# Designed miniproteins, single chains, continued (4): the designs that were tried, part 111

Each design is a single chain, and the fold is of that chain. pLDDT is the mean over its residues in the fold that is shown.

## One batch from the design tools (miniprotein)

Design m15862
Fold by ESMFold2-Fast:
Structure m15862 (fold): chain A 80 residues (1-80)
Amino acid sequence: SQKEKEEILEELVNYFLETYDELEKAKVPKEEIEKFKKKFEELALEVAKLAHDPNATVEEVEEKAKELKKKMEEEKAKLL
C-alpha cells in the first residue's frame, strides 16, 4: 500500500537524522558529514522515486531502502 511505502521513507529520514547526530557526536569533520549527507540524498531520491511510482511494489521499495542502508552503513564505518 502507499502508506507502507511512505513509512519506509519516514524510516530512512529517521535513520539519517540518528546517523547525522552520531557522526557529530563522534566529532567527524563537517566536510566528511556533508559528503555522507550528499550520498544519502542521492540514494534516498532513488528510493523516493520508487515509493511514488504506482507500479512499484512495497517489496521493491523495501529492497531499495535496504541497499541504501547497507551502503550508508559501509560509508559510516569508514568515518568512525
Scores: mean pLDDT 86

Design m15863
Fold by ESMFold2-Fast:
Structure m15863 (fold): chain A 92 residues (1-92)
Amino acid sequence: MEAKEKLLEAMKRVFELGRSGRLTPEELDRLAAEIQKALKELGIDVTPEQARRAVTVMALLARNGASFEEAFEAAISELDPETAEKVREVLK
């Protein structure tokens, strides 16, 4: 699978699991690692802690009724502005 496709699928899974309240800590850590790895393949370096924080924010917003787009924007706001812009660009 292409890195962009893997990244988008992992983020959609975080959103759906967050919305349904089914995201376990173990799944959160696994999905954060998967997202970090996909971002590295796309030339975007984030720390494991940054990826975990972004995934946590996305899931929390999804649980509280946010749209995918709202949850995504909140999640990438946990990254520095330059890195957040790179993520937006690769997912266009």
Scores: mean pLDDT 83

Design m15864
Fold by ESMFold2-Fast:
Structure m15864 (fold): chain A 71 residues (1-71)
Amino acid sequence: SKEAELRREILKVTNDIYDEAKKKIEQLRAEAEKNGVPEDELRKRINDIYSEATQKAMEKIKELREKYKKE
């Protein structure tokens, strides 16, 4: 169904966005451990990465829903 296809595309896009964010966070944590980055600075950077990922996901979901509505 059209709704099932939309759901699959949303899941794929959101998974890709958050997987990329997770990789960035893992790299950031590894670098912070080696370089002694303060915990508050690390937390802020992680929060910024998640905020950006959430905004991208919301935007892509809106685009996909609009695309499927017009089809």
Scores: mean pLDDT 84

Design m15865
Fold by ESMFold2-Fast:
Structure m15865 (fold): chain A 110 residues (1-110)
Amino acid sequence: MEESERAARGSGAAILAVGSAESAKLFSLKGDKEGRSYEEIKRQIERETQRAVDGLREAGRLFDFGPRIGREVAETLKEAAKEASERSKKELERMAKRVEETVKEIEKAK
């Protein structure tokens, strides 16, 4: 099995995880400004959380950089939470916690 094939697949998974964090941040901030309901914001953050977790698990299985990307994702979500509304802040912090727990699971599996 060639390392280049694993590199390509792991990179895709990492991009999905990062993109999910950015989408959650933008949707939370823009959704609050557009007057979207808390339930809509919460549903989107939950969907992006699951996507990020799945991407990180796949990246972590293929590469050692999976945990590093996961920590960067969690930090991005925590910074977004500082600027978000009180409602969105709680959901972003919950997403960051799930990402951090996924990083710990990947590290323990080695």
Scores: mean pLDDT 68

Design m15866
Fold by ESMFold2-Fast:
Structure m15866 (fold): chain A 59 residues (1-59)
Amino acid sequence: SVADFLVDRVGLPEPSARAIEEQIRRGDVDPQFLADTMRRLGVLDEEQQEELIRLGESL
C-alpha cells in the first residue's frame, strides 16, 4: 500500500503515512505530483517514484 511504502522506503511515521494514503484516496493529493516532488527533493530514486505513482493510482 501507499502507507506501507512511505513507512518502509521514506521512514514516515505510520499515522503520517496513513494520512497521506487517505488524502490520495479522497483526491486531495495527486500521487504523480507527490512522487515527482519527493524525487526532486532526493527522497526517492526513479524506481521508487514509479512504484509510488503505481500504488497511488491503484487506490
Scores: mean pLDDT 85

Design m15867
Fold by ESMFold2-Fast:
Structure m15867 (fold): chain A 61 residues (1-61)
Amino acid sequence: MEKEKEELLKELEEVIYEASGDRDFARSVAKMLVKQADKITKEQMLEAARRAGEGIAALDA
């Protein structure tokens, strides 16, 4: 149970960091997404993570 949440958090953080280049942002968003794990699937969380990272890249200026 708890191990799955921890692994998911790390995976989400990595996906957001790869897309955004911002570690603090990646951690914050990953924590928010993992909190919704009971309401959405892992696939939906990964998709949201990618979209969040892309959003921050567009906000560069």
Scores: mean pLDDT 73

Design m15868
Fold by ESMFold2-Fast:
Structure m15868 (fold): chain A 73 residues (1-73)
Amino acid sequence: DREEAIERTAAEIEEAARRADEVLRLIEEARPSLSPSQREQAELTEEAIRRVRAGEAPRDVARRLYDIVAARS
């Protein structure tokens, strides 16, 4: 289950990185209207895109994000 969640997140990160310019633009446009939790999610999405663009594998990024979210719980 945990591994399945990481795989799904990795696929989402890969798609976001493929559409990075569009995703980052949408986040910037929405930023003034985001709730605190939505802002946190947007920051995690921006970091994930940045890491994949820097050459990190989407699965490794997904695992890092999963650990960060788990640590905050």
Scores: mean pLDDT 78

Design m15869
Fold by ESMFold2-Fast:
Structure m15869 (fold): chain A 51 residues (1-51)
Amino acid sequence: MELSVDELAERAGVSKEEVEAFIKGEKQPTLEQGRRLLEAVGGDPTLLTKA
């Protein structure tokens, strides 16, 4: 996925800093946020689980 953090945050309805924290593994998204982020990246949760 080549989505920028800003685009991902906008599509998922979360802040850019939250998306970065999720990617780094410093914070876990809620199931709702995780679903929105997954949909934003085209159904791939890799960005949410990879540190």
Scores: mean pLDDT 68

Design m15870
Fold by ESMFold2-Fast:
Structure m15870 (fold): chain A 72 residues (1-72)
Amino acid sequence: TEAELERGREKAVEALVEGLENLDKLDEAGLDDFLKQLGLSREEVEEWARMPREERVEKARELVEKALEQEK
């Protein structure tokens, strides 16, 4: 259902933003796993971390949208 897709997208965006906000709470193994899941380099995540929260949310939405697009 379209509502289920939107709900899943929202949760994925929230998870990504929370992950970025809590990178300092992850050990090195957890950080590597997080970066691998996002398909991002450490430099890219560092850039995201310097952005305002609203910009990070927008980038997270774009990434989630592209991931969902690949599933069609």
Scores: mean pLDDT 68

Design m15871
Fold by ESMFold2-Fast:
Structure m15871 (fold): chain A 81 residues (1-81)
Amino acid sequence: MVLTEEERQQLIALVDGLIEKVEQVKKEYPEIAELADELIEKLRELKALLEDPNATEEEIVAQAEETDKLLQELLEKLEAL
C-alpha cells in the first residue's frame, strides 16, 4: 500500500516526538543511556528513509520493525529499574 504524503508527514512527526521522549528518558535514567542512544540512531535512520523519495515501503517497514524491537528492549530495562 502506497503511503500518502500526509501519512508520511504524520509518521515523521511521530518519529520526532518519540526521539524527544527517548532523549528525556535517557536524561532521567543514565543506566539505559547506551540502549537509548541506539534506539535514537535507529529512529533517525527511519526518519531519513521516510524523507527519502527513493526509499521503498519494504525498507521503511524493515527499519520500523528493527526500531520497535529496540523500543521493547528499552521498556523491559525500564521495568527492571
Scores: mean pLDDT 81

Design m15872
Fold by ESMFold2-Fast:
Structure m15872 (fold): chain A 89 residues (1-89)
Amino acid sequence: MASAKEIEKLVRKLLEEEGVKVKSVSAVRRPDGSIAVSAELEDGIVLTTVVPKEVVEKGAEEAAREAARQLIEQKKRLESDPKLLEQHR
């Protein structure tokens, strides 16, 4: 049974391994069994993703890997488009 705290720690580790500098990572279980993961970057940008219940049920490692992948993709998109970056500051 994957805890939100376990997913939070794994997401932070995965983001740091990919060179993403984060101030904080938080994970919250939603009523539908999905997990919302938010990462605050050093420059104050907050990125949020939702891991579906079916992925969470596969385990903490799988859930954390999916969340980290989505957050990294969001960061790359913001870096590629300055207008999107201004909206999330």
Scores: mean pLDDT 79

Design m15873
Fold by ESMFold2-Fast:
Structure m15873 (fold): chain A 87 residues (1-87)
Amino acid sequence: SETEKVKEEVKKLLEELKEELEKDPRISQEQLDAINKAIENLEKHIEKEKDAEAILTYARNFIQEVRDETGLDELAEKYEKKLDEIS
């Protein structure tokens, strides 16, 4: 289904973002721990969601939270653009 495809693509995007943040010297371990917990919570919401648009909205809100937590505006914009390409 479209929803299952969106779930797969969003999970892949979140994994790519996580890997990039783990390699970024500007990110503290405390920030990484907070982001990893947020990803776990998001993945639980995505697993139970049946609406593709809601999944994309949760992912957009998460990217905004990463921006707020890290101040990495350019990185956040990069992943917002990738997310737009999923829809």
Scores: mean pLDDT 84

Design m15874
Fold by ESMFold2-Fast:
Structure m15874 (fold): chain A 83 residues (1-83)
Amino acid sequence: GRAEALAALRELRRLARERLSGETGERVLQMVDEIEAALRAGDLERAIALAEELRAFVRKNLSGPLGEELLRSVEALIAALRA
């Protein structure tokens, strides 16, 4: 639900700020902000679509334990948005 989605967005923002740098970190933070804006506007369809774009970005651009941790957080977000 909404609370779980907001918690997942908070964790994604924390991971991006603490563990990512440069253009990749900036892009993840931008996408997280866009998802939160859509969710706050009540546009659940857009929030889900943006979260799926973030999942694709993480899969393509990040690997290893950090990539796996970010992917788990994005998947938790998508599950919360679809609930």
Scores: mean pLDDT 87

Design m15875
Fold by ESMFold2-Fast:
Structure m15875 (fold): chain A 101 residues (1-101)
Amino acid sequence: SEREEKRRKVLELQKEAIEYVDKFADEAGFSEEVRLAMRGLVGRKAREALNSEDPEKVAEEKYREIKELMDSSPEDAEKYFRDLIEQERATARALAEAGRA
């Protein structure tokens, strides 16, 4: 089906984005924690794309935004992902306190 073809393209773009993220993290000397957060963002953008009216176009747009963020300022990219890690930890802690962990 056309939906399955678009899904495959999104997954291929996700793989390319992960490879880009891993290379960037290695070159910039980012921690494993930051690298995992970057991979997590790519995964979230893939999910957003798959739920859109045009999964391939949305995936290409969102992955371009990630690349532009990383290319323009490695320091700002690291700060952004460290903030995401703290936000995810705060959410996990809140869920644990609510008895859902």
Scores: mean pLDDT 76

Design m15876
Fold by ESMFold2-Fast:
Structure m15876 (fold): chain A 78 residues (1-78)
Amino acid sequence: MSAEEVLAALRAAARGEGDAAAALAAIDQHSKLFEEAGYLELARRARQGRETAAADGDASHARVVAGEVAKGAELLGL
């Protein structure tokens, strides 16, 4: 899976399309790729978001976190 595909899934989840927890998990699984691509801040936020969503077990909270990470990606020009 490419970084672009992972980001597309995250943006879709933030819009209420698809599974927000799965999209956050995909970014976390590919966090090293984002760090190596110079997206260190996005990878950091994705890891924190995944940990928070896992602790809460709440789909609504996972969607909010996905939106925050997606906004972070936009601010990084992704």
Scores: mean pLDDT 67

Design m15877
Fold by ESMFold2-Fast:
Structure m15877 (fold): chain A 65 residues (1-65)
Amino acid sequence: MTRTFRITAASGDAAAGVDLDTGRKVLIMATGDGKTSVAKVMETGENYLADGRPAEGAVLTGTQV
């Protein structure tokens, strides 16, 4: 499953965001590879691998893992 997230606040390797379809809160962490991040949907506990680093205002698309 694929989801799109908007990052609302970012600090270093961590960010907070929202799922653009559901409005659910997500916590986003950089994976350390410099290229990808994991978004965790707080309500469901689902994890999504997304291309990109955490940055405020960024939109990331993740695939469920």
Scores: mean pLDDT 83

Design m15878
Fold by ESMFold2-Fast:
Structure m15878 (fold): chain A 99 residues (1-99)
Amino acid sequence: MLEKAKEAARRVAEAARKGINDETVKAFSELIELITGGKKVEAKSLEDAMQAAAEAFDTLPEEKARLVRSYLGGAFAAMRAGRPELAYENLLKAIEIAS
């Protein structure tokens, strides 16, 4: 799981270099599914994927869920700002905490 989640994070960052598109949304949704233990995420936008992430983390301890949401939010902001390397770092932190 961990290695697949890291690969998904790398794909999100790579897709984000070309802007926010269907590949970025798909890779981000796959990452959320991996770190939530396989809960299905169907999203049409990064905003939809972030909403699904919030719902999927309801089963985590509250403090852990808060930190994961914070880092995923940081990755989202970094992608919107055109900073894929910063997005990648935030995604790796989310994976580390969720594991």
Scores: mean pLDDT 76

Design m15879
Fold by ESMFold2-Fast:
Structure m15879 (fold): chain A 113 residues (1-113)
Amino acid sequence: MKIDEAIEKLEKTVKEFVDKLREIAERSGNPEALRLVEEFEALTEEYLKQIREAGKKNDKEKIIEIVQGLIDLVRETVEKLAPLLTPEQRAEVQALADKFIEEANKIIEEIKK
């Protein structure tokens, strides 16, 4: 996969994850959950900016490093959200996180080729 194609797929994956996470936080009725999602979105935008800059330099190793950082951020955010959500909402968030991590790892594997 070309680096620019990989970055485009990652940006789409991040946006879909953030949009669904926000929907769950809004349905929770917990303003702290929504605040955590807003913080997560701001941090992901910063990571995506760094990925675009690394992409312009064709720096595969740096892109992989930043994507690993995004996976870690997703795991941390899920852990912080868990006590603010119902068991059903926690299961929804975990399923979304698992899908995000799977797609992000596929992107890493394609960049390594």
Scores: mean pLDDT 87

Design m15880
Fold by ESMFold2-Fast:
Structure m15880 (fold): chain A 59 residues (1-59)
Amino acid sequence: TAAERAAASGTGGGAAGGEAGLAGDVDKMQEAYRAALEANNHGGAAAAGSGLRGAKEMQ
């Protein structure tokens, strides 16, 4: 379902922020990867859950 796909996307780090990100320019990709992981790790499932709860609360 759409909710499942949204939760999976928000919960996981995603390929772009994970291993795949590191495959590019090692130096710059490490910085971008770290920034993406910081955003996802600090938010991660909480960001997805917060978004879903926020949307529900707004209704």
Scores: mean pLDDT 51

Design m15881
Fold by ESMFold2-Fast:
Structure m15881 (fold): chain A 92 residues (1-92)
Amino acid sequence: ETNQEIAERLRQLAELFRRVAERLSGRVAELAERVAELLEKAAEAAEAGDMKRMEELAREADRVLEELRSLLDEEDRAIVAEVAAETRAELA
């Protein structure tokens, strides 16, 4: 898999989390936006061939994502599932 293909997948994930952030509010929305930002920066690093920086940014995104998951209530989880399904349908 090429650095370009890795970057494209990271950008698709960033778009998913940006859409999640638009549907949520408060702290969970802020965390979703932060995940999207980190994934976009990881994609830029991958395109530049800086795989070390890409891995560092992806690891940071994972930490923020774990915090996000711990704070999601039932309604938030339903929104995330809906956005994920919609995003997958658009990419098919």
Scores: mean pLDDT 83

Design m15882
Fold by ESMFold2-Fast:
Structure m15882 (fold): chain A 64 residues (1-64)
Amino acid sequence: SLQQIIAQNQQAIAGLDAHIADLEREIAAETDPARRTRLAILRGFLRAVRGGTEYLVARLQEKL
């Protein structure tokens, strides 16, 4: 059902939040500027995926 799809995507957002938090800790501990930049790019991609998923959830909720 649509409600089940929304719930599953909300769980995916929670998982992405955990991965982003892990990356934030790794970035904070990283002393190599080049590696910090690569980790920040990865964080940016995960944030974009999270934002897109959150947008999708909001649009699906409007159809209920």
Scores: mean pLDDT 89

Design m15883
Fold by ESMFold2-Fast:
Order: sequence, then structure tokens, then C-alpha cells
Structure m15883 (fold): chain A 102 residues (1-102)
Amino acid sequence: SEKEIEDLKRFLLTFMREAKERNPDGLLSTEELYELLRSFGLRLSKEKVEELVKEVDKDKDGLLDMEEVIEFLAKLLRELRPDLTDEQIEEIKETLAEAYLE
């Protein structure tokens, strides 16, 4: 539903805000990302977080910039919410990118 997409956008914008505030340089380690996910009630295994990080970490340095965090969240949404369309996930990504990649 449209309301559910807006609720997801607000949730993920809050997540991104916390990520940026805790990491002012805009870089998150896998451990920092794992702890942040746990603080938001997202109960993922460390192995699963590491798997998804490898898919978005272009430099293979174990650090994610804000663009890579957004890609991580998009992959996570595809896995946790298979009911969402690609178009809905792209809309959420664009909202996050507008806020954090300008």
C-alpha cells in the first residue's frame, strides 16, 4: 500500500540519520552496521549482514559509504519483503539518495 511505502521510507530515513550521526565521516564498518540494524529491531545474523555487505562493498575494504548503505538496505528489503515491487524499492532508494547523497 502507499501508506506502507511511506512508513518504510520514514523508518529507513531515520535509520540513515542514525547511521550518519554515529558515523560523521559517512563510512560504516560491517560491525557498526550490524549494531545499528539490531538497535532498529532488525534481527539478522552477522553472517547474513556480511553476505549482503560483500554484494555492495565495491572496494572490498569492509567499509560502506552512504550510497553502499542505501544499496544494502535495498537488498535487505528485497529479501525481507518479497511482496514489494522493484519500482517500490527504487522509489525508496531515490528518497534515501535525495536525503543523503546530495
Scores: mean pLDDT 82

Design m15884
Fold by ESMFold2-Fast:
Structure m15884 (fold): chain A 82 residues (1-82)
Amino acid sequence: SALEEALAELEERYKRLIEKLKKKAEEAEKKGDIEKVKKITKEMFLAMAEHTDLELQLRLGRISADEALARFEELEREIEER
């Protein structure tokens, strides 16, 4: 179903984003950049919150698949600009 496909794509994008942020945090930690680690950790929490909200809205039929994916793509862009 469109719902199951959207949930699967959202989960895959979320996992990729978290893995990318985890790697960036490890690199910052190796450099002793505590402020960068804190910033990335906050970005990870933001990604978790948005993923949870979008998943719930999709399951409740409150948001379309296209809108949910577009909102997550916007978050990815905002994080990449930091």
Scores: mean pLDDT 87

Design m15885
Fold by ESMFold2-Fast:
Structure m15885 (fold): chain A 74 residues (1-74)
Amino acid sequence: KIPLIIEEIIRLREEGKSLEEIAEELGMGSAQDVTNLLNEEIVRLAKEGYSYREIGEIFGISPKTVRRIVKRLE
């Protein structure tokens, strides 16, 4: 189950907005806060049994990038 805020961040990135613009539009503190929220949800989905490929498709990133994020933060 993907939180609505994460889906909105993904959509805004697909529209070509920067992380700084997304942070300002959503009332978040900084681009780093957006990145931290995305990374936290990536790790959470992996722990819930989603494959790296499925997570990569959701976030628009490669499965290798998903694996690196999960291994770095876990």
Scores: mean pLDDT 79

Design m15886
Fold by ESMFold2-Fast:
Structure m15886 (fold): chain A 83 residues (1-83)
Amino acid sequence: SQQQVDQLIQQGVDHYNLGRQYLDQRDYQSAIRHAQQSLDYAQQALSLDPNNVSARSLVSGSQNIINLATLGLRDPDLAQRRL
C-alpha cells in the first residue's frame, strides 16, 4: 500500500539523518549501523514500489554513508579529506 511505502521511506529517512549525523561526528560504527538500517528500509520500499524516486535516492545516499564511514574506520585522515 502507499501508506506502507510512505512509512518505510520515513523510517529510512530518519535512519539516514542519524547516519549522516554520526558520520559528521566521526562515529563511524554508529554511522554504518544507521545507514544499513536506512538502506534496508529503502530496499523494502523499492520491493513494493520499484520506481519510487525517494527510495532510490535513499539507497544511493545510505550506500555513500556506508562507504565513507568504512573508509573512516580504515583511514581516518583520508576520510577527513573526503568529508
Scores: mean pLDDT 89

Design m15887
Fold by ESMFold2-Fast:
Structure m15887 (fold): chain A 59 residues (1-59)
Amino acid sequence: STVTQMVNRMVQQGVNPQTVGNNVFNYVTRNNSSSNPGRMRRGVFGMGMNMRRQQQRRR
């Protein structure tokens, strides 16, 4: 996932953990907490669960 790739890059470059945490927290919170099915960039849990419910109701 994009989040995992982002974290790995920053950690590998020796970036401060606080900076890494802030970037990851903002990215995950912004994408997962709003539960919008139109966002294909969402985190795995938020996107998967919400998309499944929306798709089943569309029929």
Scores: mean pLDDT 57

Design m15888
Fold by ESMFold2-Fast:
Structure m15888 (fold): chain A 80 residues (1-80)
Amino acid sequence: RNAEVARQVRAMVARVSEEAGVEIRVEADEETGEVRVRIPAAVLEALGIPREEHAAVEEQAAERARGMAEQLVDAGLTAE
């Protein structure tokens, strides 16, 4: 399950990065299921997000991506 979730998260973030034209980094661990997302500070600042909230926004994005990936995997759906 963790490996499937990690692959799903990487596929989703890669697509979003390419379509948005921004350099979003993602690290997903296939053993633990841990997900980390890094969004360029300039992008977050352009959205009006203060520097103090950048880490929290990245953490929340990672949690939501993992949750969505888990729901898709549990439903028998994956990124193709």
Scores: mean pLDDT 73

Design m15889
Fold by ESMFold2-Fast:
Parts: structure tokens; C-alpha cells; sequence
Structure m15889 (fold): chain A 55 residues (1-55)
């Protein structure tokens, strides 16, 4: 499983649990501290999209 696949699975699970974008950002920064602010910005936009699809 690639890092991208793991991040997408984490995003889906956290979105299902009703976690906020900020909580998702904190978990990503904690588990993947080497990611750039640009990469985290993209992941936050993906998470917002996933969260909207589940609501």
C-alpha cells in the first residue's frame, strides 16, 4: 500500500467518524510529518470533498 493509499483510507475513516478538517490535518501532520504544507493543503481539499460526499 502506497503512502497516498494510506492517506486516502485515513481520510475516508476520519470523514465517516465526523472528524473536522482541522482534526484530519493534525492526524496527517502527526503520522506524516515530512509532508510539505502544499501537500497537506491538497489533502485538506480532498478531505473537504470526501466529507461533503458523506453528508
Amino acid sequence: MTVMEKLLELAREMAKQGKSVSEFEDEVRKKYPYLSGFQIGILKKIYEYISKQLK
Scores: mean pLDDT 80

Design m15890
Fold by ESMFold2-Fast:
Order: C-alpha cells, then sequence, then structure tokens
Structure m15890 (fold): chain A 58 residues (1-58)
C-alpha cells in the first residue's frame, strides 16, 4: 500500500507539486485533501487516491 502510494505520488502528483501556476501543492497541503479532491484535481482513480492518502497519512 505505502509503496504504491509513493509511486503514484511520484508519477501523477510530483509534477503537480512542483512550483507552478496551475498546480504545485506542497505535500503538507496534499495531506489535507480528501480522496474525492485528489480524484478531481489530479485525475486519479479512487484506488489511486486512497493509496496516496494512506501514504501521506503514514
Amino acid sequence: MVERGRRILREKLAPETAPGSAGGLPASQLSHLTVEELMERFGLTREEAEAVKAYLDA
């Protein structure tokens, strides 16, 4: 679970967490997002969003 969340974060969210006008949320802000918000903002499936959330909550 944790390794899967980390992988998804790197591939799907790492570009979005970089400094940028369209995205660029720091990891601390990502930890406050719900599963649904992760799905909507980054185009993740529920399974992917739950894996990322589990990783951030660890």
Scores: mean pLDDT 64

Design m15891
Fold by ESMFold2-Fast:
Structure m15891 (fold): chain A 72 residues (1-72)
Amino acid sequence: PSFSPAQAAEIVARAVRGGGSPEALAAGLGRAAHDLGHGGNPTPQQAIDALGAAVEGDLEAAARLIGAGSTT
């Protein structure tokens, strides 16, 4: 299973709206990283970059970022 743009956008929006702080975003993305680790263990930075790309509608960039982490 791969993450979806809707899931990525929702997680980012909730993290930002919930606290509007980097800590709130990091906590939300930590959970997202667990869900996104289907093929490996992506770093938090790769998860953040992938979620940002997905929110912008760049599914290919998002998939590649997650794929790079999952390869490990």
Scores: mean pLDDT 54

Design m15892
Fold by ESMFold2-Fast:
Structure m15892 (fold): chain A 74 residues (1-74)
Amino acid sequence: MPTTPESLATAMGAMGIRLPEDAVLGDASGSVRRAAAILRQLGFDVPDVADELLLEARRLLAERAPDAAVVHSP
């Protein structure tokens, strides 16, 4: 199944997965790769460097929970 930013945002939100920095992506270093590895464990086909997909997923997640600083299903 192709990975889209929306599907990534849905998975991240539902499973309490946020980018570890929770604020700034910067260079998509270890924290972004860690998030990608977790998503792969959940069955998403995420390349080693997927900055655009993760950035858009983060934006969509923020849209869905802009004022909610709490994740569920940690």
Scores: mean pLDDT 57

Design m15893
Fold by ESMFold2-Fast:
Structure m15893 (fold): chain A 61 residues (1-61)
Amino acid sequence: SMAENRAKEFVNLIREASKEEFELKVKIANKNIDNIEDEDFRKKVKEYFNEYLKVVKKEKE
């Protein structure tokens, strides 16, 4: 889906971040997602983003 692909784009930007920059890049990504005007699309992107972010966070632990 377009929402899943958009979420993966945000997650990929964070995946390569250092542990020190991780939380900052997550905040920036969340701000960009929250700026999506289409409410239904924003909600789906956020849901996929959170699911993929759990995996990336675990990989960095």
Scores: mean pLDDT 82

Design m15894
Fold by ESMFold2-Fast:
Structure m15894 (fold): chain A 83 residues (1-83)
Amino acid sequence: AEKAIELGKKAIELGKKGQGKEAGILAVQAAYEAEKTGSKEGAELALKGGMAAVRAGEGDIEGVAAGTAGAIAAIGALFQLGI
């Protein structure tokens, strides 16, 4: 639970700094940890991180792809945990 929240917050920070690829990768990891531990807060933060990665990756295919993967993984986690 704690790890998912920390990874999600870090993904948001990296996305805000323009590091879309790194932000997207951390968002995927945060979503995975959130699903494993049942952390709805972690999954929500993973979604925000993935979206931040997509915004930071505008014009960068890798950043957009990683951010999109993070957002999709987070949505899946939220569905598993019951939105």
Scores: mean pLDDT 79

Design m15895
Fold by ESMFold2-Fast:
Structure m15895 (fold): chain A 68 residues (1-68)
Amino acid sequence: MQKIKDVVKQVQELLAAGDVEAAFQLLRDFIASSNEKEQQQLIAEMTKRGVGGEGLAEDLGLPEPPPP
């Protein structure tokens, strides 16, 4: 959980800096090295923080997030 929060924080910082390519690359690298449970936790944390919205999960091929 902590590691996923750190990833989302880094993505937010990159997006704030205008480095959209690096932000999405970081997400793709995390997804490629993560399991389904970690991917669901990533979607939940991003949704909680308002990062990327519904379309981002679809674009990245992420599984459906667990119910709240």
Scores: mean pLDDT 68

Design m15896
Fold by ESMFold2-Fast:
Structure m15896 (fold): chain A 77 residues (1-77)
Amino acid sequence: SMEDRLAAIGAARAAALEALKRTREGEKVSVGRAEVFGARGEAVALPDGTIRAVGRKGDTVVELTFAMPPEVVELLK
């Protein structure tokens, strides 16, 4: 259903933000958002089936891309 697909995308975005935090340890991460070096982060789904997480603070940009988890792909069918 649409609700299941939205929940799956939400889970993938949360995983992307957590991965961004691992790349830049010491920063806060919240559900749907990340703060890296004080930069606010957000995750988006790309048309190739990957998830992109980006955080920024002033002149610093942190970007991480990873494949959508198989569980999320299954829910999008």
Scores: mean pLDDT 53

Design m15897
Fold by ESMFold2-Fast:
Structure m15897 (fold): chain A 87 residues (1-87)
Amino acid sequence: MEKEEAKRKLIEKARELRDFAIKLGVSASKAEQILAYGELAAQYLASNPEKALEYMDKLVRVAKESGPETAEKAEELRQLGLEALEK
């Protein structure tokens, strides 16, 4: 997978996770933090893998605070990011 395709897919998944969190009754502030960290992780995916991982970890932390269903979806997104970093 090309880095640009992986970046686009990661942003798309972060938006889906934000919308999913809102549907579950998570606060707008936490849902927007999930999206923001996902977009930052995608931005650094090619230029700074260490920063990308840091933002993915922050996304997963906020998702875990939001509930188990949000945490599960965030771990799926994190695995997608890790796969993109190995290519």
Scores: mean pLDDT 81

